# Designed miniproteins, single chains: the designs that were tried, part 73

Each design is a single chain, and the fold is of that chain. pLDDT is the mean over its residues in the fold that is shown.

## One batch from the design tools (miniprotein)

Design m2520
Fold by ESMFold2-Fast:
Order: C-alpha cells, then structure tokens, then sequence
Structure m2520 (fold): chain A 75 residues (1-75)
C-alpha cells in the first residue's frame, strides 16, 4: 500500500510537469498509468480530462486535486 502511494505520487509529479511543459502525449500516458494503479474509472476519466484541457495550468490544478483526493482515500 505505501509503495503504491509513493508510485502514484511520483507519477503525479511527472504528470504535472508534463502538463505544464505542454507534453500532452507523456501526460496522457502518465494519467492512464495512475488510473490503472488506483483502479477507479472516475479518477482515470478526470485525469484524462485534465490532459485534454486547453489551459495547462487548469489541467495541472485538476490533476493535483484529483490525485490528492485519491491518495487521501488510500491512506
């Protein structure tokens, strides 16, 4: 469980960096990996929506909030 939380955090940091850099291809792959690890279709949907957001700051904020909620549930 703790290793899974660490992996999700590391992938989430990479996702935010990719989103802010405008690297949507890498961001999409990272969002899908996080979605698979959390095994929650709603979390995956929201993260993919964050990747597709035309405003990279809004997308990054949505991804951060979504991951924070998911990590709090996994505790």
Amino acid sequence: MEEKIKEIRELSDQLVQALLAGDRETAKELAEKIGELVNDPETKRILLQAVEDPDPEVGAALALITVAITLNELK
Scores: mean pLDDT 80

Design m2521
Fold by ESMFold2-Fast:
Structure m2521 (fold): chain A 81 residues (1-81)
Amino acid sequence: MSVFNDTMVNNMFDSTMSSHGNYVSDYNSMMSNSDPDMNNMMDSDFNTTDNNSMNGMNSMFNDFGVSDSTKDSYMSDYSSV
């Protein structure tokens, strides 16, 4: 069971990290070409989306019974991107 849970968590995390990396890249590209008002709106939307993704991951980790140390590791890696 734990090996299956670890595989599902890793696959979900890898997918989330890939999406996050692409989103950050796209966001940074858009921000560099936007005026200050648009930059403020986009920053708000980015932070809201990122917080929702983090909350979703934390909920999933709790549902799968992932250890706190493992959750901390994944969430730290996510936040570093």
Scores: mean pLDDT 60

Design m2522
Fold by ESMFold2-Fast:
Structure m2522 (fold): chain A 85 residues (1-85)
Amino acid sequence: SQEEIVNFLQSLTAAAIAEVTSNYSAVGDNASGAAAAQALQDKMRETGERILLYLRQGDFAKAQEVLEEFLAYAQALIDAAKSAL
């Protein structure tokens, strides 16, 4: 369902935000942590809208690509935060 997709994206985003903010907080860079959290929330909204659009069009392959793009984006932000240590 659309609610399940939204809940799934919210859960992934919350986990990524926790990880990036924790890593930046460990080095005293709370501003970078806040910026990364905002970027993840913004990307989640865009990703959710794109997934729902492709599902309405019956394009499951593109919906999956958009989800994979979001996962790669979240991982890149996590990796950048870990590199701040």
Scores: mean pLDDT 86

Design m2523
Fold by ESMFold2-Fast:
Structure m2523 (fold): chain A 64 residues (1-64)
Amino acid sequence: SVLDKMIEMLKELLEQQYTGKVDKEKLKEISKFFDENKELIKKPEVAQQLNEALQKFLEELAKK
């Protein structure tokens, strides 16, 4: 699904930040994908799910 793809893209970006390797092309791709799916993100339920998944992933990265 689109939401799952968004979550995976964010997770990949965050992992790259933690490893010190961030690709500008990947960032551009993620930005474009999110812009193309703004309507989906405007839905409160979708935004909440995305934020919760992101927060959980960040917490897992920080705690290990």
Scores: mean pLDDT 75

Design m2524
Fold by ESMFold2-Fast:
Structure m2524 (fold): chain A 70 residues (1-70)
Amino acid sequence: SATIQAIDHNVDVQVKTYGLSDEEKEKLRKTLYQTAAQGYKDKAEELKDSDPEKAKQYEQQAKVLEKLAK
C-alpha cells in the first residue's frame, strides 16, 4: 500500500541521514506503523454510521499496520 511504502521510505531516509542503529530503526518503524494504524482506526470510527463499507476497509488497513508494528 502507499502508506506502507511511505513509512518504509521515511525509515530508510532517517537511517541514512542520522545513522540510526538497528534498535533505533526498529523503534521508529514500530512507532510509525502504530501511529498510522491508530489514524485508520479513527477514520473507521468516524465513518461507521455514514459509510460502513469504507469503515471496514480502514479497519482492515489498521490490522495490517498493527501486524507490521511487531
Scores: mean pLDDT 84

Design m2525
Fold by ESMFold2-Fast:
Parts: structure tokens; sequence; C-alpha cells
Structure m2525 (fold): chain A 67 residues (1-67)
């Protein structure tokens, strides 16, 4: 499935239930993936803002940028 993001929009890609719950509370869209880093790399015209590797999994926060 293709995901279209408006420039400046953020999305969280994670396999961490805690990170997913936090993103939902903040109103950030979430993609669940067993490999968040690989999934983040598939998104065109996005930059990686933050990557967390922790006790319950991994989370990649990406932002849409102009081409």
Amino acid sequence: HMIELEVGEEILITNSPEAEADAERLGIPVIRSDNPAAEANKLPNTELIAFLAGFDGEAALVRAVEP
C-alpha cells in the first residue's frame, strides 16, 4: 500500500507496543513493522528524525520532506 504524506507530517514505524501507544496518544500515525528501520527506508521523500531501540522493541520516527 502506498502512503501519501503532506510535507512536514510525521509517522512512527514500530514493533514496540509502548511506542505505538504513545504515538496514538499524541495523534501520530503508526505503521506496525517487524523491521522498523527497513520499513522507514521504503518511504520516499522522508527523513529519519529519531530511532529508538529499547526493551520492548524498535521505533523509527520519520518526517515527509520536499523532493
Scores: mean pLDDT 75

Design m2526
Fold by ESMFold2-Fast:
Structure m2526 (fold): chain A 56 residues (1-56)
Amino acid sequence: SREDILNKWIEEAMNKSPVPGDGTSTDPEELKKDKNMTKEHELLINNIQAYVKDLL
Protein backbone atom coordinates (compact mmCIF):
# COMPACT_ATOMS: atom_id res chain seq x y z
CA SER A 1 0.00 0.00 0.00
CA ARG A 2 0.99 3.66 0.01
CA GLU A 3 2.35 3.41 3.53
CA ASP A 4 4.78 0.72 2.39
CA ILE A 5 6.33 3.07 -0.15
CA LEU A 6 6.53 5.89 2.39
CA ASN A 7 8.15 3.61 4.96
CA LYS A 8 10.69 2.46 2.39
CA TRP A 9 11.52 6.08 1.59
CA ILE A 10 11.98 6.94 5.26
CA GLU A 11 14.20 3.90 5.77
CA GLU A 12 16.34 4.93 2.81
CA ALA A 13 16.71 8.45 4.18
CA MET A 14 17.81 7.05 7.54
CA ASN A 15 20.23 4.63 5.87
CA LYS A 16 21.90 7.47 3.99
CA SER A 17 22.96 8.86 7.35
CA PRO A 18 26.33 7.28 8.17
CA VAL A 19 26.29 5.12 11.27
CA PRO A 20 28.34 6.86 13.96
CA GLY A 21 30.85 4.79 15.89
CA ASP A 22 31.34 2.11 13.27
CA GLY A 23 34.17 0.84 15.48
CA THR A 24 32.89 2.09 18.82
CA SER A 25 29.10 2.21 18.71
CA THR A 26 28.79 2.53 22.50
CA ASP A 27 30.75 5.78 22.77
CA PRO A 28 28.36 8.73 23.34
CA GLU A 29 31.13 11.24 22.65
CA GLU A 30 31.62 9.78 19.19
CA LEU A 31 27.91 10.19 18.53
CA LYS A 32 28.07 13.88 19.40
CA LYS A 33 31.16 14.44 17.26
CA ASP A 34 29.69 12.66 14.25
CA LYS A 35 26.69 15.03 13.97
CA ASN A 36 26.56 14.36 10.25
CA MET A 37 22.89 15.25 10.50
CA THR A 38 21.49 18.50 11.83
CA LYS A 39 18.93 18.48 14.63
CA GLU A 40 16.31 19.54 12.10
CA HIS A 41 17.01 16.55 9.88
CA GLU A 42 16.85 14.10 12.77
CA LEU A 43 13.61 15.63 14.03
CA LEU A 44 12.18 15.50 10.52
CA ILE A 45 12.90 11.78 10.18
CA ASN A 46 11.47 11.05 13.64
CA ASN A 47 8.38 13.13 12.91
CA ILE A 48 7.71 11.36 9.61
CA GLN A 49 8.35 7.97 11.20
CA ALA A 50 5.83 8.67 13.97
CA TYR A 51 3.28 9.88 11.45
CA VAL A 52 3.64 6.74 9.34
CA LYS A 53 3.45 4.47 12.39
CA ASP A 54 0.20 6.17 13.35
CA LEU A 55 -1.20 5.36 9.92
CA LEU A 56 -0.05 1.73 9.88
Scores: mean pLDDT 58

Design m2527
Fold by ESMFold2-Fast:
Structure m2527 (fold): chain A 80 residues (1-80)
Amino acid sequence: SELDKAKAEAVARLDAFEADVRARLGTSDPETAASLARMVGLVKASLLADDSLSAEELREETRRILAGLEEVLAQREAQA
């Protein structure tokens, strides 16, 4: 289904973000890296469990969530 496809796309994008966090912060700020990884895990679980959204709504929600996560990452780097 389109929703299953959107969920697979969301997982792939969140996994890519987690890999970027680990690469960027894993050595310099492992606590923040671990915290963001946990947050990504919770977001993935929430999106996968939610059958109420359309594929388009889920893609938009994923975009908003990733934008927020990237802002947190940028803010943490600015505080260093």
Scores: mean pLDDT 84

Design m2528
Fold by ESMFold2-Fast:
Structure m2528 (fold): chain A 96 residues (1-96)
Amino acid sequence: SKEREEEELREDIYRALLAMATEVVKRSDKDSAIKLLETVAKMLRKEGREEEAKAIEEFVELAKEGKLTDEKYKEIMEKLSPEERELVKAAREVIK
């Protein structure tokens, strides 16, 4: 269907943008990485992807407070797509 083709194209573009964002995060300072993740969460909310947006926002808040446990990190990662997981993994290394 045409609707399915348009959805698949949107997902392909989103995956490509996340891959580029991940490479930017790897080369960023902590504050820049946080701002990029906040921008991604805002984009996800606009697209109706509320659970994924909340998971990224929770990661940012816990990481900023030094309260991110391995168990909580695993729970957050399980709510994310593979491409979003790579972005968050890269951000975790920078936000240390």
Scores: mean pLDDT 85

Design m2529
Fold by ESMFold2-Fast:
Structure m2529 (fold): chain A 60 residues (1-60)
Amino acid sequence: SDEDLARALALIQADPHSRPVLAAALSLLGYTGPLDEALAAALARVRSVEELRAVIERFA
């Protein structure tokens, strides 16, 4: 899971405002919930694996 979080974070940081990129990162993490605007905004602001984990725990 930590390796998948690191890979997802790298994808998000490459293009944090691209919804297809955010969707791909969420799919890598096994997240099956909706990618709404609040989740997309939270993901665009993540800077670390710990922040990404906190966002996923909050929305999943």
Scores: mean pLDDT 80

Design m2530
Fold by ESMFold2-Fast:
Structure m2530 (fold): chain A 96 residues (1-96)
Amino acid sequence: EREKLIKEAKEYLEKAREYIEKVKAGDKSKIVEAMQYVAKAYTLAKLVEDEKLIEETEELLDEILLLAPSSNREEMEKIIERLREARKKVKEKEKE
């Protein structure tokens, strides 16, 4: 099952790369889809604790943020804030 999750994470990373290529080719509407595939890959990478996959998802996230037009940066910032809130809830759950 772990090997299957690693394969799925890699497939999501390849999908993210495809959408990043479309964004670079001029289809900026695909940036949100690229972000969603990176998020899915990141979730699976963390679940299987594969540091190399986590690093690859972080590299793609940085590339997406660099390619994002200024109009989409607010939406990206909201996603980052939601991830921060989720992390805080997990830490609070460990307190009593």
Scores: mean pLDDT 71

Design m2531
Fold by ESMFold2-Fast:
Structure m2531 (fold): chain A 86 residues (1-86)
Amino acid sequence: TIGDILVEKGLPRLAAEFYKRVGDLAEARGDYATAGIMYLNAGKYYELAGKPQEAAEAYRHAADSFRKAGLTEQADIAEKKARELE
């Protein structure tokens, strides 16, 4: 994927920013399940970029999106990831 290419080129921050924007677009369209997945990817790439505060924020956004989608198990996992970075 584009994210994987950016990480290979040493650009994980750009990968995180890309997934965050895609998540924002999915959320604006009411596609909360896709938004959750995109924010979860953003969190992962922010961690790889050495940005734990941005990663925690992205994981919280993922949790909120998954809850809106009725995906409570995925929401709990994302919330746990955010807490591990606090």
Scores: mean pLDDT 85

Design m2532
Fold by ESMFold2-Fast:
Structure m2532 (fold): chain A 105 residues (1-105)
Amino acid sequence: MTDEQIEEVRKVFEEFRKKLWEILEKKGYPLSDIYRFDIFVKLVERQIIEALKDPSLTNEEKKALVERLLDELRETFHTLFGYDEEIDKAIEEARKKILEIVDKA
């Protein structure tokens, strides 16, 4: 995967985190909870970027790791804040964009 494609993935996460922040703020979540979740999203981003940079992994293995890590992110959100359709939709939009970038590699 190229450095340019890695930067495209980082931009997807930047827009995703911005959208999540706006949704959580609009729904009246405490700022401390929003910060905590944003840190967790940044950790997931780091894990995905490290996997995508790994030359020993196939594109299929990279896609499987992306899907698994984003599923774990969604489950963590559900555990902490409950089910939220707007958050789930935002995660699925980010997933689709990241998988499209991996498929081009």
Scores: mean pLDDT 85

Design m2533
Fold by ESMFold2-Fast:
Structure m2533 (fold): chain A 111 residues (1-111)
Amino acid sequence: MLDDVREALAATAEALGMEDLAERARNARTEEELIEVARELGERLAGPASGEAFAEAVRELLNSESVTPEKMFELIDKVTSANPQSKRLNLAAFGLFSRVAGLDAERRRQR
């Protein structure tokens, strides 16, 4: 899970033009470092409340054994509910959690 979240956070930050956060995600070695990248990402998109919502959702994701479609939508809803009118936050949440779900599914198919 840690590697999947790292890869998905880096790709999401890069897609949003936040190269500094993408590099921080790629270099993250602990769950706490990834949670801080998620907080900064959410804050830059839609303010401190969105940053905290993103951080908490990523913490919950890191504590999950796998990401089902149901869990993915639960995490997306948790983040987007912090600022439902922010299209950029909504896109970032959907992109991040969908990427993690995809990586988790691929890992479970591979030996």
Scores: mean pLDDT 79

Design m2534
Fold by ESMFold2-Fast:
Structure m2534 (fold): chain A 75 residues (1-75)
Amino acid sequence: GHAEEAAKAAEKAAASKTPEEAKKYADLQVRYGELGGREAASTAASGLHEAALGSKYEESKKANLEGAKRAAQAG
């Protein structure tokens, strides 16, 4: 689902170590929320927040939390 894709994108952003790629993944998370409406946005936000709590790297946590905020705002 969209939440799973959003979480994977955030993890990839952290691995890439580039701010531009991190922003692209965050934008995709927001887009998933916009396309799926409020339910998809809530699901993506919750999934990304959970992924951040489980992240081992600072950049992964930051990317996931930022994505969660933007996904929540999209709904």
Scores: mean pLDDT 62

Design m2535
Fold by ESMFold2-Fast:
Order: structure tokens, then C-alpha cells, then sequence
Structure m2535 (fold): chain A 58 residues (1-58)
């Protein structure tokens, strides 16, 4: 489901940031990790929602 992909993308991005990556790099890492499991449209939406989540937390 799209929501599960978004939750996984957020988790991957948060882990990347915890390791010292920037928000932009973290979102790219999440997108790359999910590229084989998601359609291009789902991947774009997951990346967008992940970026929004990280921006709201700041």
C-alpha cells in the first residue's frame, strides 16, 4: 500500500539523517531503497511525503 511505502521511506530517511546525512540526501536514499518495490508515481509521492514530514519536524 502507498501509506506503507511512505512510512518505510520516512523511516529510511530518518535513519539516514541520524547517520549525518542532509534532508535532501536522506530523501534520495529512501527513494533509491524503494525504487524496486514501487511504481514511479508511488515513489514520487513517497519522496514528497517524506520531505514534508522532515520539514515539519524542524
Amino acid sequence: MLEELIERAIKIAEEAIAKGMSQDDAVVQAALALADEASPEELQEAARRTYEHLTKKA
Scores: mean pLDDT 78

Design m2536
Fold by ESMFold2-Fast:
Structure m2536 (fold): chain A 118 residues (1-118)
Amino acid sequence: MAAKVDTARTPAAEVKKGDKITAEVTATNTGDAPALVRVVVRVNGKVVFETEPILVAPGETLRLVLEVVAPESGLATVEVSVGAAVAGGTATVAVDVTLYVNGKEAARASATLTGEGL
């Protein structure tokens, strides 16, 4: 069976080179299988920061704040990806993502993600 990763992405927010990008992520595992959660910050589609996969046990909530300086001017997005940590498991994670530029809310996304593998 092919691994399935489910992803939520914020709308794009305008940034200037040197702007402070802050991503606030809340990920709650509402399923019965351990989840692997990964967060990626992009500017103009290029990865500027990414986490290692983070284990979130059933019923647990991950709270994460990432801070990145924009390397160039353009469009910033934050992506949260969810996969299952165990074979035969389907991870179900409720995700809330807020993107701030220089301390101002610029974009947000909320989704229930269902995935396998990361």
Scores: mean pLDDT 84

Design m2537
Fold by ESMFold2-Fast:
Structure m2537 (fold): chain A 76 residues (1-76)
Amino acid sequence: APSGGVGLALTAAGNYGGAEGYRAALEAVEEVLREDPNANPGVVASRGLAAAFRAMGDDELAEGALETAELIEEIL
């Protein structure tokens, strides 16, 4: 099972965008972890949420989530 933060992000994606939002978030999480299995959970969660927002057409929320991922990578 995903770590708590990633699991909550997937749940939030499903609640926000239904099956499509969940699928987009899950695919993004799988891609991040395929590229870097040790990726920070906050980065993974934020990129998952960004994919869900993008899939539902909410580009502003998607950009905000991507900025959050970039900030986490900059700090950690």
Scores: mean pLDDT 81

Design m2538
Fold by ESMFold2-Fast:
Structure m2538 (fold): chain A 86 residues (1-86)
Amino acid sequence: EKASEESLKKLKAKVKATNEESLARSDALAAQDPSVQPLADATRQSAANAEALLERSKGNPTLASAGAILSVGASVNADLAERRAE
């Protein structure tokens, strides 16, 4: 509840920043190379799922942790898009 709200707020901010960076990178690569588009789409879906799960968590630490893991998945997909474009 009250004690975990600050921690959840900080976690949401970190996930949002990571997702924004991953999406910016994958979208830029997809604009340059259309073959990267499926990986850019996967990155967007993972980012959206991570944010939705964190919003639903509302103090549930298990769901918050799952959201953080999905955010890492978005970053990995962005890295794969970069490798494919190279």
Scores: mean pLDDT 71

Design m2539
Fold by ESMFold2-Fast:
Structure m2539 (fold): chain A 73 residues (1-73)
Amino acid sequence: SAMDQQIANLEARIAQETATVAQLTAELDALRASGKMDDPRTAVLYLVLEFVKGSSEYMRDRLEAKLAALKAQ
C-alpha cells in the first residue's frame, strides 16, 4: 500500500540519519582524544562537525515524529 511504502521510506531515511550521527560522534570522539583541541584548525573542525551532527539529529527526530504519527493512523 501507499502507507506501507511511506513507512518503509521513512524508516530507511531514519536509518541513514542514525548512521550519519554515529559516524560524526566517532569523529568528534577521535578529535577530543587527539589532544589537539588547542589548535585553532582542530577547534574549528570540531565546531563544524558538531553543527552537522546536530542538524542530522534534528532531522532524525523530525522523521521519527512523522513515522510515529503515520503509524498512529
Scores: mean pLDDT 89

Design m2540
Fold by ESMFold2-Fast:
Structure m2540 (fold): chain A 56 residues (1-56)
Amino acid sequence: SEEEAKERIIELMVEGARALPNATDEDVQELREKLKAAPSVEEAVRIGREFLERIA
């Protein structure tokens, strides 16, 4: 289902964010909340990409 796919994507993105040396716990928590609020898988992917570009 779309909800299950979205949850899996959120988990993967949060794990990836935690591995970044410049990401704080606060940054990761903010990312998780934004991803949970995203209305679609497509929007969640966009949010994750923007986060990586900002932190990298």
Scores: mean pLDDT 79

Design m2541
Fold by ESMFold2-Fast:
Structure m2541 (fold): chain A 85 residues (1-85)
Amino acid sequence: SSEEEEFLRRLEEEIRKLAEKVYQQAKSQGYSDDNAYRLALSEAERLAIDGVDKFVKEHKLSDEQAVELYTRARRRAEEVAREVT
């Protein structure tokens, strides 16, 4: 739906900002590129799951719709984490 597309677009923007921040903070603290990436990915995935949980509850999505939205959000989180590292 258009609401789901708008939600995912907004979520991607938030994930990108968080992943960039986490990666840069980890690097400044002396973490390796690999460890900084893993921290950014972990936080990105967490934000994606939390965002979808809230959207699913607020919009009363079916289990099938929820699973599809989780899958899409997790893919975007993984793609963004790779792009910012």
Scores: mean pLDDT 88

Design m2542
Fold by ESMFold2-Fast:
Structure m2542 (fold): chain A 80 residues (1-80)
Amino acid sequence: APALLEVTVSAEDAETARAIVEEVEAEIPPLSRRFEQLPDGTTLFQLLYASVEAAERAAARIRERLAAAGVDATVRVAPL
């Protein structure tokens, strides 16, 4: 089943998070991507994957690299 990967970060971390998300997109390509600045000043990255397994692999890499960079983020995978 397809899955949506969502990454939410503060505005201060948006540039670092974007670089990490784009690096992981190159390794595990999503079907589509959407990047949005929310009204509360946070940045949302949404990546649609063809499978839950692909989304979970991407989420694991994003979590690891964000943690290594000292970025506090919400990373979730939602099966569709």
Scores: mean pLDDT 87

Design m2543
Fold by ESMFold2-Fast:
Structure m2543 (fold): chain A 68 residues (1-68)
Amino acid sequence: SSLQLHDIEVDLSGWTTEQVTQLLRGLMEVSGQDSLDVEHGPDGRRDRVVFRVLATPSTVERLKNLRL
């Protein structure tokens, strides 16, 4: 199956640094990526965060099962 790019948008308002780290590790593990591309606001702002993940269709379905 072909690899596809997916943008996963999360509101991190109220999240702890540990929770964010666990989410990133989970996304990397499920997608098989060593790193993730992240778009986020400036330091101290907890607005919109978008993670870009390159994944197969089967991996995308697993990512969609994460409550984000």
Scores: mean pLDDT 63

Design m2544
Fold by ESMFold2-Fast:
Structure m2544 (fold): chain A 94 residues (1-94)
Amino acid sequence: MLSEEEIQELIEKQVAEAKKLNMPPIAIAVGKFLAKAAWLKQNTDPDTFKKIVDEELDKLLKEGKITPEIAEKLRAGDWEGAIKLTQELVEKLL
């Protein structure tokens, strides 16, 4: 299990590599969120987890980095549904 500092460093390295490979910004945003959320779920109580997830998703929506449909799937814990919607959007952009 990674520490919070180690997971953050790993996420930042993976984001930098994904940007070099010209991955779509929405795929990077969803991937970054899921990696951090997976770590938080194991290391945080359910109420704190829900609060952090909602705050991060609200921020991503405000910045236009994800769609409302993807955010709703992520809020519901439907990570498979969120990944599928992200893939469908990426296919439309290519």
Scores: mean pLDDT 79

Design m2545
Fold by ESMFold2-Fast:
Structure m2545 (fold): chain A 89 residues (1-89)
Amino acid sequence: SLEEAYRELARKIAELIEKWIENNYNMSGKEVELLNAYLTLLDVFRQLLEGRAPLDPSKSAEEIMEAAIELADSADPEVGKELRELVEK
């Protein structure tokens, strides 16, 4: 469900932030790209759950989600695959 996907993304963001704090506030370029992908998907899922359109009316929710998945896949192909499976729920 979208609620389960939202919670899973929120958990991944929390884990990445926790790791950032533990590493003296240093984040790799790969981790920044993953965080941006997670935040983009989380915002789209939140808007869909609230019955609202995406913030950018020039793009469909599917286009925004696909762009975020591609960003994650470029940083980590295993994470990209996992996010694709979450979106297909």
Scores: mean pLDDT 72

Design m2546
Fold by ESMFold2-Fast:
Structure m2546 (fold): chain A 54 residues (1-54)
Amino acid sequence: IEADPTLLSAAVLLAINKDHREKLQPALDEGIKNGWSFKELLDAANKAAGIDYD
């Protein structure tokens, strides 16, 4: 029910990676659907954006 923290995390990640939104969107949607934690969303978003935590 309270997906607010996950949705906010996803929105922040999309805002930070505007140029990669198209790549991030599927990963973040999947994470929101599965109720991923912020760390899981951040990790998935970074990989989708081509940032594998260097």
Scores: mean pLDDT 65

Design m2547
Fold by ESMFold2-Fast:
Structure m2547 (fold): chain A 94 residues (1-94)
Amino acid sequence: SALDLLREFIEGLRRAIERLRAETDPAEQEKLRQELITALANMVELFRDIDPEVAALFAEALARLQAAKSVEEAIAILEETRRRLEALLAEREA
């Protein structure tokens, strides 16, 4: 279901944030950032016709992550995105 996919994405995002925090190689950090950009773009397309509010959150996160100038900024964006997605998921499950 869409909610199960959202739960799986949030869990994957938690792991991705941990990986990004632990990574010390700038090339690997950039690779992880690009993988997350691709994942967010896929979520925008997938949720666009299912849940436009969730799709808009993914689109905002995508734009912010693309504009991020440092790993620290990217991590902050991803942490905020995770919290906002968790709040939306809680609303949908209520």
Scores: mean pLDDT 89

Design m2548
Fold by ESMFold2-Fast:
Structure m2548 (fold): chain A 86 residues (1-86)
Amino acid sequence: EAAPLTELPREVLRERLRGLRELAEELIKSPDKIKQIEGKAVLRIVDLVEEALERGLDAEERERVEREMYEIARKAAEEIEKIKKE
C-alpha cells in the first residue's frame, strides 16, 4: 500500500529517513548482537538513500538504490541467521 521508500516525495522521504536513523541508533546501542546488526543495516540504508537524494533520483537511480538496499538487508539477514544457528 505505501509507496517504495525511493518513490516518496522528498519531504516525506526525509522524515522517514530521520525516523529510521533514530531507530538504527537505538538498535546499535542494544547489548543484543542481532539488534546491533539490524541497526547497522538500517543506518547503511539511510546513508545510501541520503547520498542518492543529493545525486537526484531518476527511475534508473531508484532501481539501483532499491537493489543495493536489498543486498544490505540480505547480508544482514544472513549474518543474523548464522548467529541464531550458533
Scores: mean pLDDT 78

Design m2549
Fold by ESMFold2-Fast:
Structure m2549 (fold): chain A 87 residues (1-87)
Amino acid sequence: SAEKEELLEKVERTAVGLYVLYADKRYDAADALVEAALAEHADNPLVRATIEELRAVLREARANGVPLEELAARMGAIVKRFAEELE
C-alpha cells in the first residue's frame, strides 16, 4: 500500500541520515534526529521499535568502536526486518 511504502521510505531516510551524521561524528545531531523520528511516529509501535533499535546500534557502535561498514550492515538488517514486517 502507499502508506506502507511511505513508512518504509521514512525509516530508510532516518537510517541513512543517522549513519551519515554518525560517520561525520555529529553525535548530538544524530541524537536529535532519533528524538524527532520517535516524536513523528509516536502512534506507530513498529516504527518506534525500529527507530529504537537503530538508536541502540548507534550507541553500541560509539561505545565499542564498531567499524562503519559493520554499523551500515547492522542498520541495513534492521531496516530489512522492518520492511518484511510491513508485508
Scores: mean pLDDT 87

Design m2550
Fold by ESMFold2-Fast:
Structure m2550 (fold): chain A 79 residues (1-79)
Amino acid sequence: DLSDEELRAFGEILRDSLVEAGVDPEEAERLAEKFVERSLNGEELAEEVKRLMKDEEALERALALWRERGEALYAELQA
């Protein structure tokens, strides 16, 4: 299981990735917090981002950036 510090780090990366993909910063922060709290899963997160952006390309950008940064963080944690 991920530690509280690791979950927080993943939440920060998720929030930043959503903002860079064009999601409103306040909404990105709320979604990242709910995801870290496990009150929102990955599928629900994708649906919320799609609802906010109303643009499938924006959703694809957000998911690609999230995956890239998540992989980078995971590699750092394994080092």
Scores: mean pLDDT 68

Design m2551
Fold by ESMFold2-Fast:
Structure m2551 (fold): chain A 87 residues (1-87)
Amino acid sequence: MEAMKEIEELIKEAERLVEEALRQAGAVPVEEIIAKYEEAIALLQEAIRLAEEKDVPNKEEIIKESNERIKELRERAERLRREYEAA
């Protein structure tokens, strides 16, 4: 029970950071947007670790979905970083 709540809160916080980054796009420096994506990735990695460690009933789904999201966020952060470094 506690492990599942912790995993859900980590995923929720990660998505909050992504939503905040999208709202702030163009209004703040790109390095701040990248930092939010990197923080969201770290939270999703923690959710995966807890799902595996605590062997939660839906761990395979959590791990798969979180890994897919991490990949998307890494690709977005890398694209923004390249644009920032080029400027």
Scores: mean pLDDT 83

Design m2552
Fold by ESMFold2-Fast:
Structure m2552 (fold): chain A 57 residues (1-57)
Amino acid sequence: GYESFFGIARRAAEAGLLSVEQAELAIKNAKALAESTGSKTAKEIVEALEEALEKLR
């Protein structure tokens, strides 16, 4: 599901396998999911992806 997909994306970003553009798109989608569902998992994924994006800049 979305949660497992974003989990994989988070790990890929942490490993430096995602471009800045791909990371930003993943963060945008994860934020939309967190806001619409109130999912704690989605919120945690957003935080991890934002941290990974800062390392790519």
Scores: mean pLDDT 67

Design m2553
Fold by ESMFold2-Fast:
Structure m2553 (fold): chain A 68 residues (1-68)
Amino acid sequence: KLEDALKTAENILAMRKTETLTVEEAAMILSGYFGLSLKEAEALIKRVTGGKERITLEEFRKVAEEAL
């Protein structure tokens, strides 16, 4: 579920005390919830965010919506 992926992202941000996810962290969440390979998830993140190395929770939401 999209909501479960977002809660996982929020928990990682809280544990790391940061406002941004790495592409690797975001890719692992997308892989786990949407059945994408890590390579597919990273490619989707790059396409949606324009190649950013770190993404906000709102950017992650947009990527996760594209993965549906």
Scores: mean pLDDT 83

Design m2554
Fold by ESMFold2-Fast:
Structure m2554 (fold): chain A 100 residues (1-100)
Amino acid sequence: SLEEAERIARGVARAMAAAKSDELREQMAYSAAEWFLSRGIEALKLAAIQAVKTSERVGELFVKATKKLDKEAGKIVEETFRRAKEEMEQERLEAELEAA
């Protein structure tokens, strides 16, 4: 299910963020992109959203890995990354305004 895919995506994104080296992060991003792509484009989009919400760097690595695996899926993930980043920035600005 998509809800289950989202939970798995959150766990994977957190593991990538906690990884001790950039090389390990890139390898994890590739394995994650391959796994989520095998589960379908909607699962891949959820993984992209959770990656960028964890950190911009994790999101960037996920986009890069997906583009390396499949150019069309990579375009979809990159678009999903941009939209999620814009949504997060809007939420951050609103939170800052409420805290002021």
Scores: mean pLDDT 83

Design m2555
Fold by ESMFold2-Fast:
Structure m2555 (fold): chain A 74 residues (1-74)
Amino acid sequence: IEEVAEKTIERLKKEMPPDLAEKGIQAVKEAAPQVKDARELPARVYQLLLDMGVPEDEAARIANLVGKVVLDLE
């Protein structure tokens, strides 16, 4: 989970616009201690982003990035 969170934050900073990256980073940091398995992280990040008022398409884009990092570290 910690490694997935770190790698996701690195990719968000590199691949997303600054405003969206900041919201994504906040969601990842909030979600990481709430999940038992790294595979739960994408869904939790998606939920938190929606709660923050991030549009569904942008929230899905960030959650998909998280899922990709999870798969890359399996």
Scores: mean pLDDT 79

